# Designed miniproteins, single chains, part 68

Each design is a single chain, and the fold is of that chain. pLDDT is the mean over its residues in the fold that is shown.

## One batch from the design tools (miniprotein)

Design m2366
Fold by ESMFold2-Fast:
Structure m2366 (fold): chain A 76 residues (1-76)
Amino acid sequence: GDEAVQHLQRVIGLLHRHAPRPVFLRAGERLVDAFLAGDAQGVLDAVQWAIEESDLSPEAREQLLEEARRVAQALE
């Protein structure tokens, strides 16, 4: 629903702001593909990969994981 899309947009915005461009582009593609497939674990895996490939602050990492979990919950 609209709430799931809203959380997805927040994940994409955080990745765009904090991740290097190549990481953002790859993670964004994987994230959208997983979302459209209804793959909750794929959403979480895409965000976790982006966090591992990026030098993120602890706060940015926690925000990304929280929003990704909200997307994953909405797909269940």
Scores: mean pLDDT 86

Design m2367
Fold by ESMFold2-Fast:
Structure m2367 (fold): chain A 65 residues (1-65)
Amino acid sequence: SIDEEIDEILDKIAELMRKAGVPKETIDAMREDTRARFAQLTEEERKGFLEVLKKVYDELEKMLA
């Protein structure tokens, strides 16, 4: 499901942020804000946003490598 996919990508982003030394409170706030945004979107808009999150993960992984 889309909810499972967003949780998976958010977990991956959160892990990169944690390894980069970002505080847990900041990571938790980012996850909650992102989930709240997803709740306001249609299913098709959520699919588009999920693809943006995947690109964000790819860029963060490259930057932190």
Scores: mean pLDDT 81

Design m2368
Fold by ESMFold2-Fast:
Structure m2368 (fold): chain A 60 residues (1-60)
Amino acid sequence: GSQRIQQGNDLFNQGDQYIQQGNYDQGQSLFNQAMQIQGYTGPTMTVQQLQNYVNSVNSS
């Protein structure tokens, strides 16, 4: 539902802020939590994959 999408987006935004600050561990954790909330069940992403993912999400 919309609440789940909002929670995921909030976590993505928080994760992006941590990555921009150089806190990749916290950013990775928040992004993985956001993906889980939005139904992602695959393996956890690497830091480089998370950076690419942030750019993809922000451009869409």
Scores: mean pLDDT 70

Design m2369
Fold by ESMFold2-Fast:
Structure m2369 (fold): chain A 85 residues (1-85)
Amino acid sequence: MERAEEVLYEAILEIARAEGFDEPELMREAARAAAEMLARAVEEFGAEETRRRVEEAAADSLAAGADPALVERARRAQLEAIDIL
């Protein structure tokens, strides 16, 4: 959990700062929530299915016009976190 949280924290903080936000404590709470969500998904659906859902969410975000660089950063961090869990 702690390692997955740290991976997500680094990505969330980088994305937030790229968008002009510098609130590390708030980003730490977001990372903890994201790690808990991914852990629950892995427990319920398994790692493979959870990775597939992360990929689908990234594709949906791109289709909705999100910044491709930020989507890719979030996608990579979530997949790495799942591999650690």
Scores: mean pLDDT 85

Design m2370
Fold by ESMFold2-Fast:
Structure m2370 (fold): chain A 109 residues (1-109)
Amino acid sequence: MTPFEKVRELLDKAYKVAEELAEMFGEPETLERIREIYERLKAVPEDDIDAQLALVGELVRLIDETMARVLPKLTPEERERAMRLYAEIGDLVNEIIDILEKQRAEKAA
């Protein structure tokens, strides 16, 4: 598996978890925006690492802002589930960023 194939695999996993989290929020508009960022990420050329990092950053900001807004409206049980899904997305995104930053460093060398 190439580093970029691994990034695509991790993006697919992150998208599925983000869909589940967005469904818990009850905000179809947030789910649609997550989908749009995901599709734009898939369309970015493999050598445009800066564009990929920028879009991953947009996804993180969208999820963070939505969590901050919606979390107080959730029941304690829903909040615990949302926090677990949020942590899983964070782990996947951090692995994606690590791979992209490593590829960026190799390109700069």
Scores: mean pLDDT 82

Design m2371
Fold by ESMFold2-Fast:
Structure m2371 (fold): chain A 78 residues (1-78)
Amino acid sequence: SPEEKEASRRAVIIGASASVLEMHVLTVDLSEEQLEEYRKKLEEYRKELEELKPKLPEDLASELFKEFDRVEEILEEK
């Protein structure tokens, strides 16, 4: 359906955004204020992704949620 295609497109954009945050956290010495901002953005992205989950293909959803779990672990270790 058009709604499913739109949800998938949005989910991919959210996943790409999380990947950019992961790259910065792994490669740059971020301040505590920057880390807090990234944690807030990641939480907002996860909430949106969870709302999209019922409309996503199972394989795409599984892959994106695994990516988010990894990024969250990295941010929590900082």
Scores: mean pLDDT 81

Design m2372
Fold by ESMFold2-Fast:
Structure m2372 (fold): chain A 84 residues (1-84)
Amino acid sequence: SSLDVARRFAERVLKIAEKYKVSEEDKKKMEASLQSLLDLAEQNELSPEQLATYLGLLVRELSEIVSEEALEEIRAERERLLAE
């Protein structure tokens, strides 16, 4: 389901944030953005196209918070989850 994909993405993004020592302030911003995606996926069964779009928008928002190395891992997780 779209909710399962969104949950797996959120879990992996938070692990990447821990790995790259993202600040507590930026981690809270990331958690808020991830929660918005989870709330959307809980209330709506998203199509694969919609899910790809929303994950892409979230990656764009996270690009302002995380390092290039962390962002590369986040992009790879998005591609991995969408390829299933």
Scores: mean pLDDT 85

Design m2373
Fold by ESMFold2-Fast:
Structure m2373 (fold): chain A 94 residues (1-94)
Amino acid sequence: MPPPSPEQVRELEKGAYEGGAKLAKEVIENGEPPKGLLSHVTPGVVPVTVTLVQENGKLRFVASAPGLSLELQQRLTKAAQKGYDEAVEEAKKK
């Protein structure tokens, strides 16, 4: 496939951000994340999968979508992490 347009990239980043925020709500509601994989799919024109992974005793995010480059997947991972962090901060203030 041709590389995604700047508009498509923004839409994918939005999807990853929303996925991260949803994962944060699930972790907060459960009190602690389960060991292993916790995944969430954000529906849209291009589905984005946001996966919460426990690595080296820390939680990290992996975001992926079909046909995306490694660089774009890393960019989406950062968007998901931002969504998670902001949702956690919002929950602590309420």
Scores: mean pLDDT 65

Design m2374
Fold by ESMFold2-Fast:
Structure m2374 (fold): chain A 98 residues (1-98)
Amino acid sequence: GPAPTDETVEQFAVGAAAQKGLDPEKTSEREKLKAAAEYLIEHGPPEVQRHAREALKAIDEGDIEKAKEHMRRSLEALQQAAREGKAGGKVEDVKKAM
């Protein structure tokens, strides 16, 4: 599919927040991005986890734009892992969360 955009990151973050039991309409952008990054760290392959950890660091530093950039890279790594058959059952769980 196409490369992840900020809209792709937002859609994934909404899904991750919902999976965590948060109401996405009442949850801040920062909290949704944090839920998304934590989900990718828990369920993603090592390459995805590396980018998601950088996103969490950016969130903690208050740099939301940098967090979104790292989240796009994390989702690109996830798409690449899926193409290589290395994403495993955890990627199917991620797709269901979106």
Scores: mean pLDDT 80

Design m2375
Fold by ESMFold2-Fast:
Structure m2375 (fold): chain A 77 residues (1-77)
Amino acid sequence: SLAEVLARIKERFPGMYASLARLSREALYRYLVEEGEEAFRAKKYEIAATYYELALELEPDDERVRRRLEEARKAIE
């Protein structure tokens, strides 16, 4: 649910919570995917995985995001 995603954002990214809590569900989803892609390109796989996990809680059927999460998890040491 959106409430559960926002609760996890408060826990994992407390400095961003106030800004993200104001976004619509759709805008929050796009933001999380974009941040995940940026982290993935920077080879910050742990942070990328966190963003993708949060995005999938909003839209669990996004196969592209699911594949990115699997790739990030495989790259984590």
Scores: mean pLDDT 84

Design m2376
Fold by ESMFold2-Fast:
Structure m2376 (fold): chain A 101 residues (1-101)
Amino acid sequence: MVNVSELLGRAAVEAQRTGADPETVKALEEAILHLGEAVRALQAGNRDAFADHLYRMAEAAEKAGLPELAEIFRKLAEMVRNGEITVGEALELLGFAPPPP
């Protein structure tokens, strides 16, 4: 199953394998760091902090030359902020289990 965590992991591996620009590799590493922070914010019920981290991930993805991935992050941030999807649904899309009841 392809999810945000898997997509970022694949992009990072491919960047290292192909000898991508160090700035591109750094941008992907920053996106992965913000993914962990976004998950923690979402588990804490802080939808605004989650959206902020997703927007930072979108900026990192654009810098890495991945505009489609950046669009996915922005759409997910907006959907969570607007209450269009649940915390559990968002965590599943990110590749993580929903928070325990």
Scores: mean pLDDT 74

Design m2377
Fold by ESMFold2-Fast:
Structure m2377 (fold): chain A 99 residues (1-99)
Amino acid sequence: SELSEEERKEIEEKAEKENKLVITTKEGKKYEVDISKMKPLQKLAWFYLQTKKLYGEKVAKEKLKKFLEQALKAGKITKEEAEEILNMTEEELIDIIIE
């Protein structure tokens, strides 16, 4: 199961149109993050979190693997960063996004 070109474009366009993303933790804390200032790793963490919420963990991991492979080939992330994201909890993903 691969993320379609249309699905990728929609996620990218949403990130570009949103000046700020509001993230609410389990504790009810709200963090405002400027998506335009996100590093590639932060964008991948946000993408994985959103995909997991929409399609579930298994589908999200499969879609993310393809994105990670492309990002690795483009030199945007390291192999270790890619492996870390795939094994992160939702709380750990939020921590990367709000950095």
Scores: mean pLDDT 70

Design m2378
Fold by ESMFold2-Fast:
Structure m2378 (fold): chain A 68 residues (1-68)
Amino acid sequence: DIVEEFLKDPSAEALKKFIEHLKNSTFEEQKEILAKYFRLTPEQVERITEKDIELFIKSLEKLAEVLK
């Protein structure tokens, strides 16, 4: 599990792999990943927009650059 690997080893490399996995996922898969990561309720998951996913990915990319 990529999320569990990142949590065990929060390196820039692990984060980059997680970002790549998110980018290669469908919108529905991205919502499921966020729900698991942030422990979201079903109601919160239904409110997630494609814009929210885009902003989340951009935030992770900035974090990966800082951790490098």
Scores: mean pLDDT 76

Design m2379
Fold by ESMFold2-Fast:
Structure m2379 (fold): chain A 55 residues (1-55)
Amino acid sequence: SMEEKEKEIKGLKVQIEELERGLAALPDTPENQVLKETLKEAIEGLKEEIERLKA
């Protein structure tokens, strides 16, 4: 249903916000480069999931 999709999209947006906060909190050091890239990929994957649900 549309209501179920809206609830799922809202949950995914919360996850994106949490990951973006985590990414923003990480120092820009060489040791964090792999973790930062992993978080960026996770955020993009969640954004793609939202677009798939909207289609």
Scores: mean pLDDT 86

Design m2380
Fold by ESMFold2-Fast:
Structure m2380 (fold): chain A 58 residues (1-58)
Amino acid sequence: SHEEAAEIGARGGAAAGAAGMSAEAKGQLFYVSAKDSGGDEEAARRAAEEGARAGAAA
């Protein structure tokens, strides 16, 4: 709950920056963000897929 809310809040920031972007572009943004945060390639790829799904769900 609190932890999930914090994560949603962080994703909200990324989503705000990608508000006008396609699902693929959002996925790429999440990938770069995860790598910038020191995530592994696997974590970055998962973030990209999640970003793309979020865009598709909109």
Scores: mean pLDDT 63

Design m2381
Fold by ESMFold2-Fast:
Structure m2381 (fold): chain A 81 residues (1-81)
Amino acid sequence: HMERRQRIIQKRQELIDSNPTPEELIERAKKLRAELEKYGALDEVTKAQVDIAIGFAEAGDIRTAASVLAQLEVRLEEVKA
C-alpha cells in the first residue's frame, strides 16, 4: 500500500521534472488509455481518470495532470504483471 503510493509520487515527480508540454501529457494519457483497454483494465473509474488527466493537461495544469497520469501508469504496470 505505502510502496504503491511512493511509486506514484516518484513517477509524478519524474514526469514533472521532464518539463512536459500539455500536448505530450494528452498523448501520454491516450496511449495509457489504449494500453489499459488492451489489458482489460479500462473500468469506469479508470476512464474518468484518463478524462481528468486530459482535462487538466488542456488547462495547462501540468502538476495535476502528472499526478493522475502517474496513478494510471502504476495501474498499467500492475495489470501487466
Scores: mean pLDDT 84

Design m2382
Fold by ESMFold2-Fast:
Structure m2382 (fold): chain A 72 residues (1-72)
Amino acid sequence: SMIEEARKHIEEARRLLDAGDIAGALEHLRKAQELITKALMENPENKEVLEASRELGEVQKRLQDAAAARAA
């Protein structure tokens, strides 16, 4: 399902951030965002989709913090 696929991309992005691969993490977060957006359009009140969207936002913030630290 789209939600299961999005969650796998979020988990892979988290692993890549832990490994210092910001570019790889970004690509997986982009895929997760695309899948979550499509799922929200189908059912905007789906609890699993809303939870995945929240988790995506947390990992995106971590990526932004890591990119800022690397640029400094």
Scores: mean pLDDT 84

Design m2383
Fold by ESMFold2-Fast:
Structure m2383 (fold): chain A 116 residues (1-116)
Amino acid sequence: SLEEILKEIKELRASLPSETDIDAAIDKLLELIEKLKELVKDDPLAVKLLDRLKGLAESLKSLKKVTELIGAELAAIGLIIEIELNKDKLDPLVAEAIKTICESLIEICRKKLKKL
């Protein structure tokens, strides 16, 4: 259900400050993106946003340069802005889930930057 996936997404985000295996966190985030995408497959806007997040999350496993990680963080922030501008076109739980995924990607970018 949407409520169950949102709970898992929020639990993943809450675990990120103490997470040491960033690749495992990215893999779990990708799993949750695919599960959410299947639940919202009839919403073209939600699917489009989730496809962009999937691509961004997949790229994070290979990004190692400061400029690339900052670029990824800015892309995730841009998606949050796009969600806020289109909040009336999205289910509130779906919007919250996608926004929480964006926040998780931002935190992953920041954790990777601290290791450089």
Scores: mean pLDDT 87

Design m2384
Fold by ESMFold2-Fast:
Structure m2384 (fold): chain A 68 residues (1-68)
Amino acid sequence: MSPEEIYNNVKKKSDDDNKKADDLEAKGDELGKVSKEAGDSLKTYANNVKNSADRKLKDAENKYNNIS
């Protein structure tokens, strides 16, 4: 598997994770109408998913850019 294929796979996974996080955030907004605590908790989890995806993408980009 080429470094380019690995980087592209990480980009796709990051996009998928961000979409899942957006869905979780929207669910957190809806849940927050019934329970603020539960809604806030779910939105915090969604933010953690986005942060994790961003960090992994940045790591992959840095590694790819350092390949000769």
Scores: mean pLDDT 82

Design m2385
Fold by ESMFold2-Fast:
Structure m2385 (fold): chain A 66 residues (1-66)
Amino acid sequence: SSQLHLTKAASHIMDGDFEGAKEHLSKVVGEDKAQELADWAKKQLEQGQDPQDVASDVAQRAAQLS
């Protein structure tokens, strides 16, 4: 289900595993949008944003794109 993939993507983002996050996001939004979301998440974490908040935002954005 899309919700399972979003949950797994969020977990991978919290762990700093953007390749794992992209794999699960691509099942919901496709390859190009998954790459954009993973790249965005990486930049947010590099800027000191809270990993849980970034993971939640990515999951919400992906759900809106699906």
Scores: mean pLDDT 86

Design m2386
Fold by ESMFold2-Fast:
Structure m2386 (fold): chain A 94 residues (1-94)
Amino acid sequence: MLSPEEKELLKKLEEVGKLLSDPNTSFEEKKKALIELAEALIKYAEKHNAPQGIIDLARQALEKAKNAKSMEELEEAAKMAYSALLTMIDLEKA
């Protein structure tokens, strides 16, 4: 069963995905949403002593999101954040 914190992170993930797909949302708003997701993910990972590799991946996603100048770069950052979150949830189930 997913914890309330994991459910909230998944809701943020879905919200960010919708914003990234919305043509009426500005690049800056998309970037901000992804940065907030990555920061929340890092905080959750550190609080729960996640493996260093997951924390590092989440930090790399945050760095890429902050430095993104195009939708392609932002999508790469999103992919890294999604991978880190899903891997962390799968480890908590084990």
Scores: mean pLDDT 80

Design m2387
Fold by ESMFold2-Fast:
Structure m2387 (fold): chain A 88 residues (1-88)
Amino acid sequence: MEEALAAFEREATRLTLKAAMDIMDFAREKGLSDEEIEGYVQRFYIKAGQAQLELRKQFLEGKLTAEEAIAAFKKKIDEEYKAITSEI
């Protein structure tokens, strides 16, 4: 269980950082200020953190496998990326 949890945490962190960088690049290309970019990235991190905590809880309760938790997290990150970039 510890190795599977660690794998989920590592992948969730990797996906979050990649999506945050993609948001920063997208917003910068749209001509947003550093302050505006920081605001969108912080909002993204809050949503990503909430999704990670919820899926971690479901994994620990035996409701999801590590692979299912990673797939669900990736879907949530993709949805949040689309939501934020649609506002920019």
Scores: mean pLDDT 87

Design m2388
Fold by ESMFold2-Fast:
Structure m2388 (fold): chain A 80 residues (1-80)
Amino acid sequence: MSKKELEIETAMGIAEISLGVGVLTGDVVGGLELAYKAVKDSDPETAKKIEKALELAKEGKTDEGIELARKALNEGIEKA
């Protein structure tokens, strides 16, 4: 892997852990916010999708937000 690909994969791993902790603790909004921060600088495309997932979670559409964020992270890893 290139250094850039490794940095993106590492950021996405941190984002997945952040989202997982948020789901486990019931603080999905907090988990999504940390996931957004983790990928914002390394993958802006994935960060935009997580930002939309965060908006959905804030509107009470928590399951839709989690699904969108997980899909975005999986697609980002696949592209790296």
Scores: mean pLDDT 78

Design m2389
Fold by ESMFold2-Fast:
Structure m2389 (fold): chain A 99 residues (1-99)
Amino acid sequence: MIVALGFTGLTPEQMDALAEEAKKLGKVKVERIGDRHLVIVGELSIRDAMKLASRAVELGGGAIVLKDGEVIAEFGNLTPEERDLLVERAKKLIEELKK
C-alpha cells in the first residue's frame, strides 16, 4: 500500500531521524523541502504511517497522512499554506513512484 506523510515544524535533525525511522519500516522515498518541511512516500502500513505522524507531534511538529492521494489524517498545528504545500508535494512524489 502506498501512503504519503507530510511533516512541518521539525528541526533538520528531527526530520533526518523520522526519515531513517521510515526507511526501517518500509520502502520509502524521501523529499526534504528546504529546512522546514519533509515528505515521505512509500510502502508503509497505515499503522506505521500513524506511528510516524504521532512521533512528529510529540516532537512539537505537525503531520498529514495521505492514502491514494487523499488526506486521511492531520495531526498537530499546520497552517493552510503548509497543508496545501505538503499535499501538493506528496501527490507529485506518489506519481513519480508509479513511473
Scores: mean pLDDT 82

Design m2390
Fold by ESMFold2-Fast:
Structure m2390 (fold): chain A 64 residues (1-64)
Amino acid sequence: MKTADEIYDELLALLRAEGREGAAASFKRFYDHLKETYSEEEVKEILERIFKTVRRHLAARRAA
């Protein structure tokens, strides 16, 4: 599984290159892959961890 940092960087790059629709399509593909491998409860926990990591990176940028 990709790290939260890798997902954040990929989403940011896609947003700049393809716009919001391109980023949304890539996120949907990642979500579908998680649903294939993990239960709905496990997918929810994984997404919560990713969002927590993204929030920490945003907080660090504000402190700099």
Scores: mean pLDDT 65

Design m2391
Fold by ESMFold2-Fast:
Structure m2391 (fold): chain A 95 residues (1-95)
Amino acid sequence: MQAEIDKATKEVEPLAKEILAKNPEKLTEANEKAVAEVKPEAEEKKDLPPLEAQIANAELFKKAYEILASLLPETKEVADKFIALADKIIAELKA
């Protein structure tokens, strides 16, 4: 899981740096709103078994990036990469 996240991060790092350089305030606001939107679901799933908790966390991660892309469209390419990674993790955990 972590190695796949690290790989995705390295692939999108140049795009993320460009977005941050152009719109640091907008990126911060979009991240805060995305986190706020998923926080209630994260708290609700606090007591899940380890496997179910990992699946729930991957689903929340995916949802957070979908919200981020909606609030700040210039992050869409980065968000799409992480959403694809989350889908892969969910599929592997459910197998």
Scores: mean pLDDT 68

Design m2392
Fold by ESMFold2-Fast:
Structure m2392 (fold): chain A 77 residues (1-77)
Amino acid sequence: SEAEQEQQILKKLEELSKKLAELLKNKDYKGAIELLKKTTGRTDAPDEKLLEIAKELAKYNEQLKKALAEEAKRKAE
């Protein structure tokens, strides 16, 4: 159903953001650009723009990780 399809899309976006964050943390800028091109099919954009998008997506994932960690810590205490 549509609800299951929506959950699958969100899970894929979460995994993409996670992988991009990992690549950028290791300063693998080429890997981050390649992953974004492969996942989105956006090979028409210049590498500089793709790298900027990758950095923004990675930042979003780090914010989510911090929020989840804080909530888990708050519940554990």
Scores: mean pLDDT 72

Design m2393
Fold by ESMFold2-Fast:
Structure m2393 (fold): chain A 81 residues (1-81)
Amino acid sequence: SSMDELKRLEAEAKRLLLELLSIPDLPEEVRQEAMELLARFAEEAAKVVEDPSDREAMERMKEILERLRELLREAKRLLGV
């Protein structure tokens, strides 16, 4: 169901947020971009809560998490962690 998928995506977002907060000396620019992505994710998640049939909001949430994962992988690679 859309609500089960929403909960799975929310759990992934929480995991990525905790991973972000665990990185020492993360550049402020990267932190800021990640926080903006998470804010956009929360906005899209709110749309799905109001309308569980909003497939476009669900797809945007997935795209945001994909970008966030990419950003964190690049940051970790550059920091040697």
Scores: mean pLDDT 85

Design m2394
Fold by ESMFold2-Fast:
Structure m2394 (fold): chain A 97 residues (1-97)
Amino acid sequence: GALLARIRARIAELRAQLAAETDPLKRNTLQQAIRTLELLREALERGVVSPAEAQRLLDEVDDIVARALAETDVRKLIGYTLRLIGLGLDLELRLAA
């Protein structure tokens, strides 16, 4: 539906941002955001997450990415990347069940 199209569009946007990004830590953040959204897309397609939960997770990923790309503190930037990894691992676990 519309939400799947939005997730796919956001993955494409993040891939374009990754291609233009020169900072290695911000590149890592973008790579983990892309991975998490690809897992979210699969979870939504398979009915493993509800549309309401998928919207919340998309919004959370977008908030983390926006904060990370504006961040100048290396430790905080790494913290945002770890949060994205955590979301991805949760989605992988739910897809494996």
Scores: mean pLDDT 91

Design m2395
Fold by ESMFold2-Fast:
Structure m2395 (fold): chain A 90 residues (1-90)
Amino acid sequence: SMEADYKAFLENLPAQLQKLRARPDASEEDIKLAEKAVEASKILVTKKEPKSEAEKELAKAAEVMAEGSDEESVKRAEELLKKAVEIEKK
């Protein structure tokens, strides 16, 4: 049931974003990264081909997060999400 666990993980990202927004210590940067994580999960769930460099990085981030929720995987996904944010600013 790896596919079922994977889908459940991606579907839970919006709930994680809501929890982050409810935290009084959450920064705008943390919220923005969580919003990008939700966008990344949508790309994988819909199996949409990434069209832009930013969407490509979002797709990579979602795959990394689906592989593991350990500290190293989270850091790697966060770096990819930050890169997508920076690309979109240009």
Scores: mean pLDDT 68

Design m2396
Fold by ESMFold2-Fast:
Structure m2396 (fold): chain A 65 residues (1-65)
Amino acid sequence: MLRREEIDAMLRMMGWVSGDIADVEVVGDKIYVRIKRVSERAEETKKRMEELAKKEGYELFVYEL
């Protein structure tokens, strides 16, 4: 399982590369992802974030602005 600071850094990098992810916040074992624009790139990034969160034992919540 990745440490909180490690998964936070990875998810923030994924969001930056996507360009359509507004924010990523890790609180305890929960991850909150905010999408500013729905796009194919954002959906692919969201899917990768969901897979990583499940693998590492975190709960992921995604919401739009």
Scores: mean pLDDT 76

Design m2397
Fold by ESMFold2-Fast:
Structure m2397 (fold): chain A 94 residues (1-94)
Amino acid sequence: PFVAKPLSQEQLAELVERIVELAEELMKSLSEEDQKRVRELIERLKELVRNKAPQEEIERELLALMHELRRALPEDQYQAFVERVEEIYREVHA
């Protein structure tokens, strides 16, 4: 769950980097077609962070990644991913 709390550019970059690392690990267990879709979303997120896109735009793309993983992953693996994302979000806010 994304909170409407403003993050610095450094906090957004850390958040995306850590979530992308988790998604890349989970992607290894997916079909070739699903890996392609997830990789495309990861590359878009990396580009948004590099270009210092607004938080709203980055959050929208993170939601798209989460929706794709929810569709592709077994329930247990997706639930574990969500729990890790929530942990990362709390740590980044400090």
Scores: mean pLDDT 82

Design m2398
Fold by ESMFold2-Fast:
Structure m2398 (fold): chain A 74 residues (1-74)
Amino acid sequence: DPFRERLREAARAIQEADGRVDEAETERLVEAGLEIRRIAPGELLDSPEKARQLMERFSRDELYLASALIAQAA
């Protein structure tokens, strides 16, 4: 999946800017980004349950950062 690889590259790049790359964190951000992509921001009519599932799987910080990385990977 080319998007998954772009997301992984973006996750590594932002961590490098912070001074250190953690591969476990990189993979968590990639997973969060892929899940967020499934509930595209334009779909207001449905998705509160999907958003809830994301919050159960990922921290707020992971979701916030992954959302920013999606913008870079697109």
Scores: mean pLDDT 71

Design m2399
Fold by ESMFold2-Fast:
Structure m2399 (fold): chain A 64 residues (1-64)
Amino acid sequence: MTEKLLEEFYKKIDSQNISQEDKELMKQNIRQLAIYLESQGVPEEEARELLESSFKQMYKYIKS
């Protein structure tokens, strides 16, 4: 997985009005998913969409 993709999501997570603990949790989950998708040979564009979906689900859970 490209470092630029992870940096993009980390920046997005850091811009959210949530606790530092929740930011770290989101970053860990995004990183693990990105590593998994790379190991499965998922194309970068599809991986981006899956990471966006994961981000949205985690954000919804944290804000509930």
Scores: mean pLDDT 81

Design m2400
Fold by ESMFold2-Fast:
Structure m2400 (fold): chain A 74 residues (1-74)
Amino acid sequence: DTQRVLTAAFRVYQANRAAVTDADVAAARRLADSRTRDQLVAMLQQAYANNDQRAMVVYARALRMQGRREVAAE
């Protein structure tokens, strides 16, 4: 269930939001620029299956950045 994985990953991201570094932001931005949403979702599902919380935080942030770009009034 993709939605359940996304919800879980977003919770991990929120729990670690204050500890997110500039390097994590840069990594997420590069992924958002170089990967499709489907590729990032697949990567996030794999990180979730492996209980890789660091990867989940970076991939969740990349997905959030792509989502903001799609609907952004920025």
Scores: mean pLDDT 74

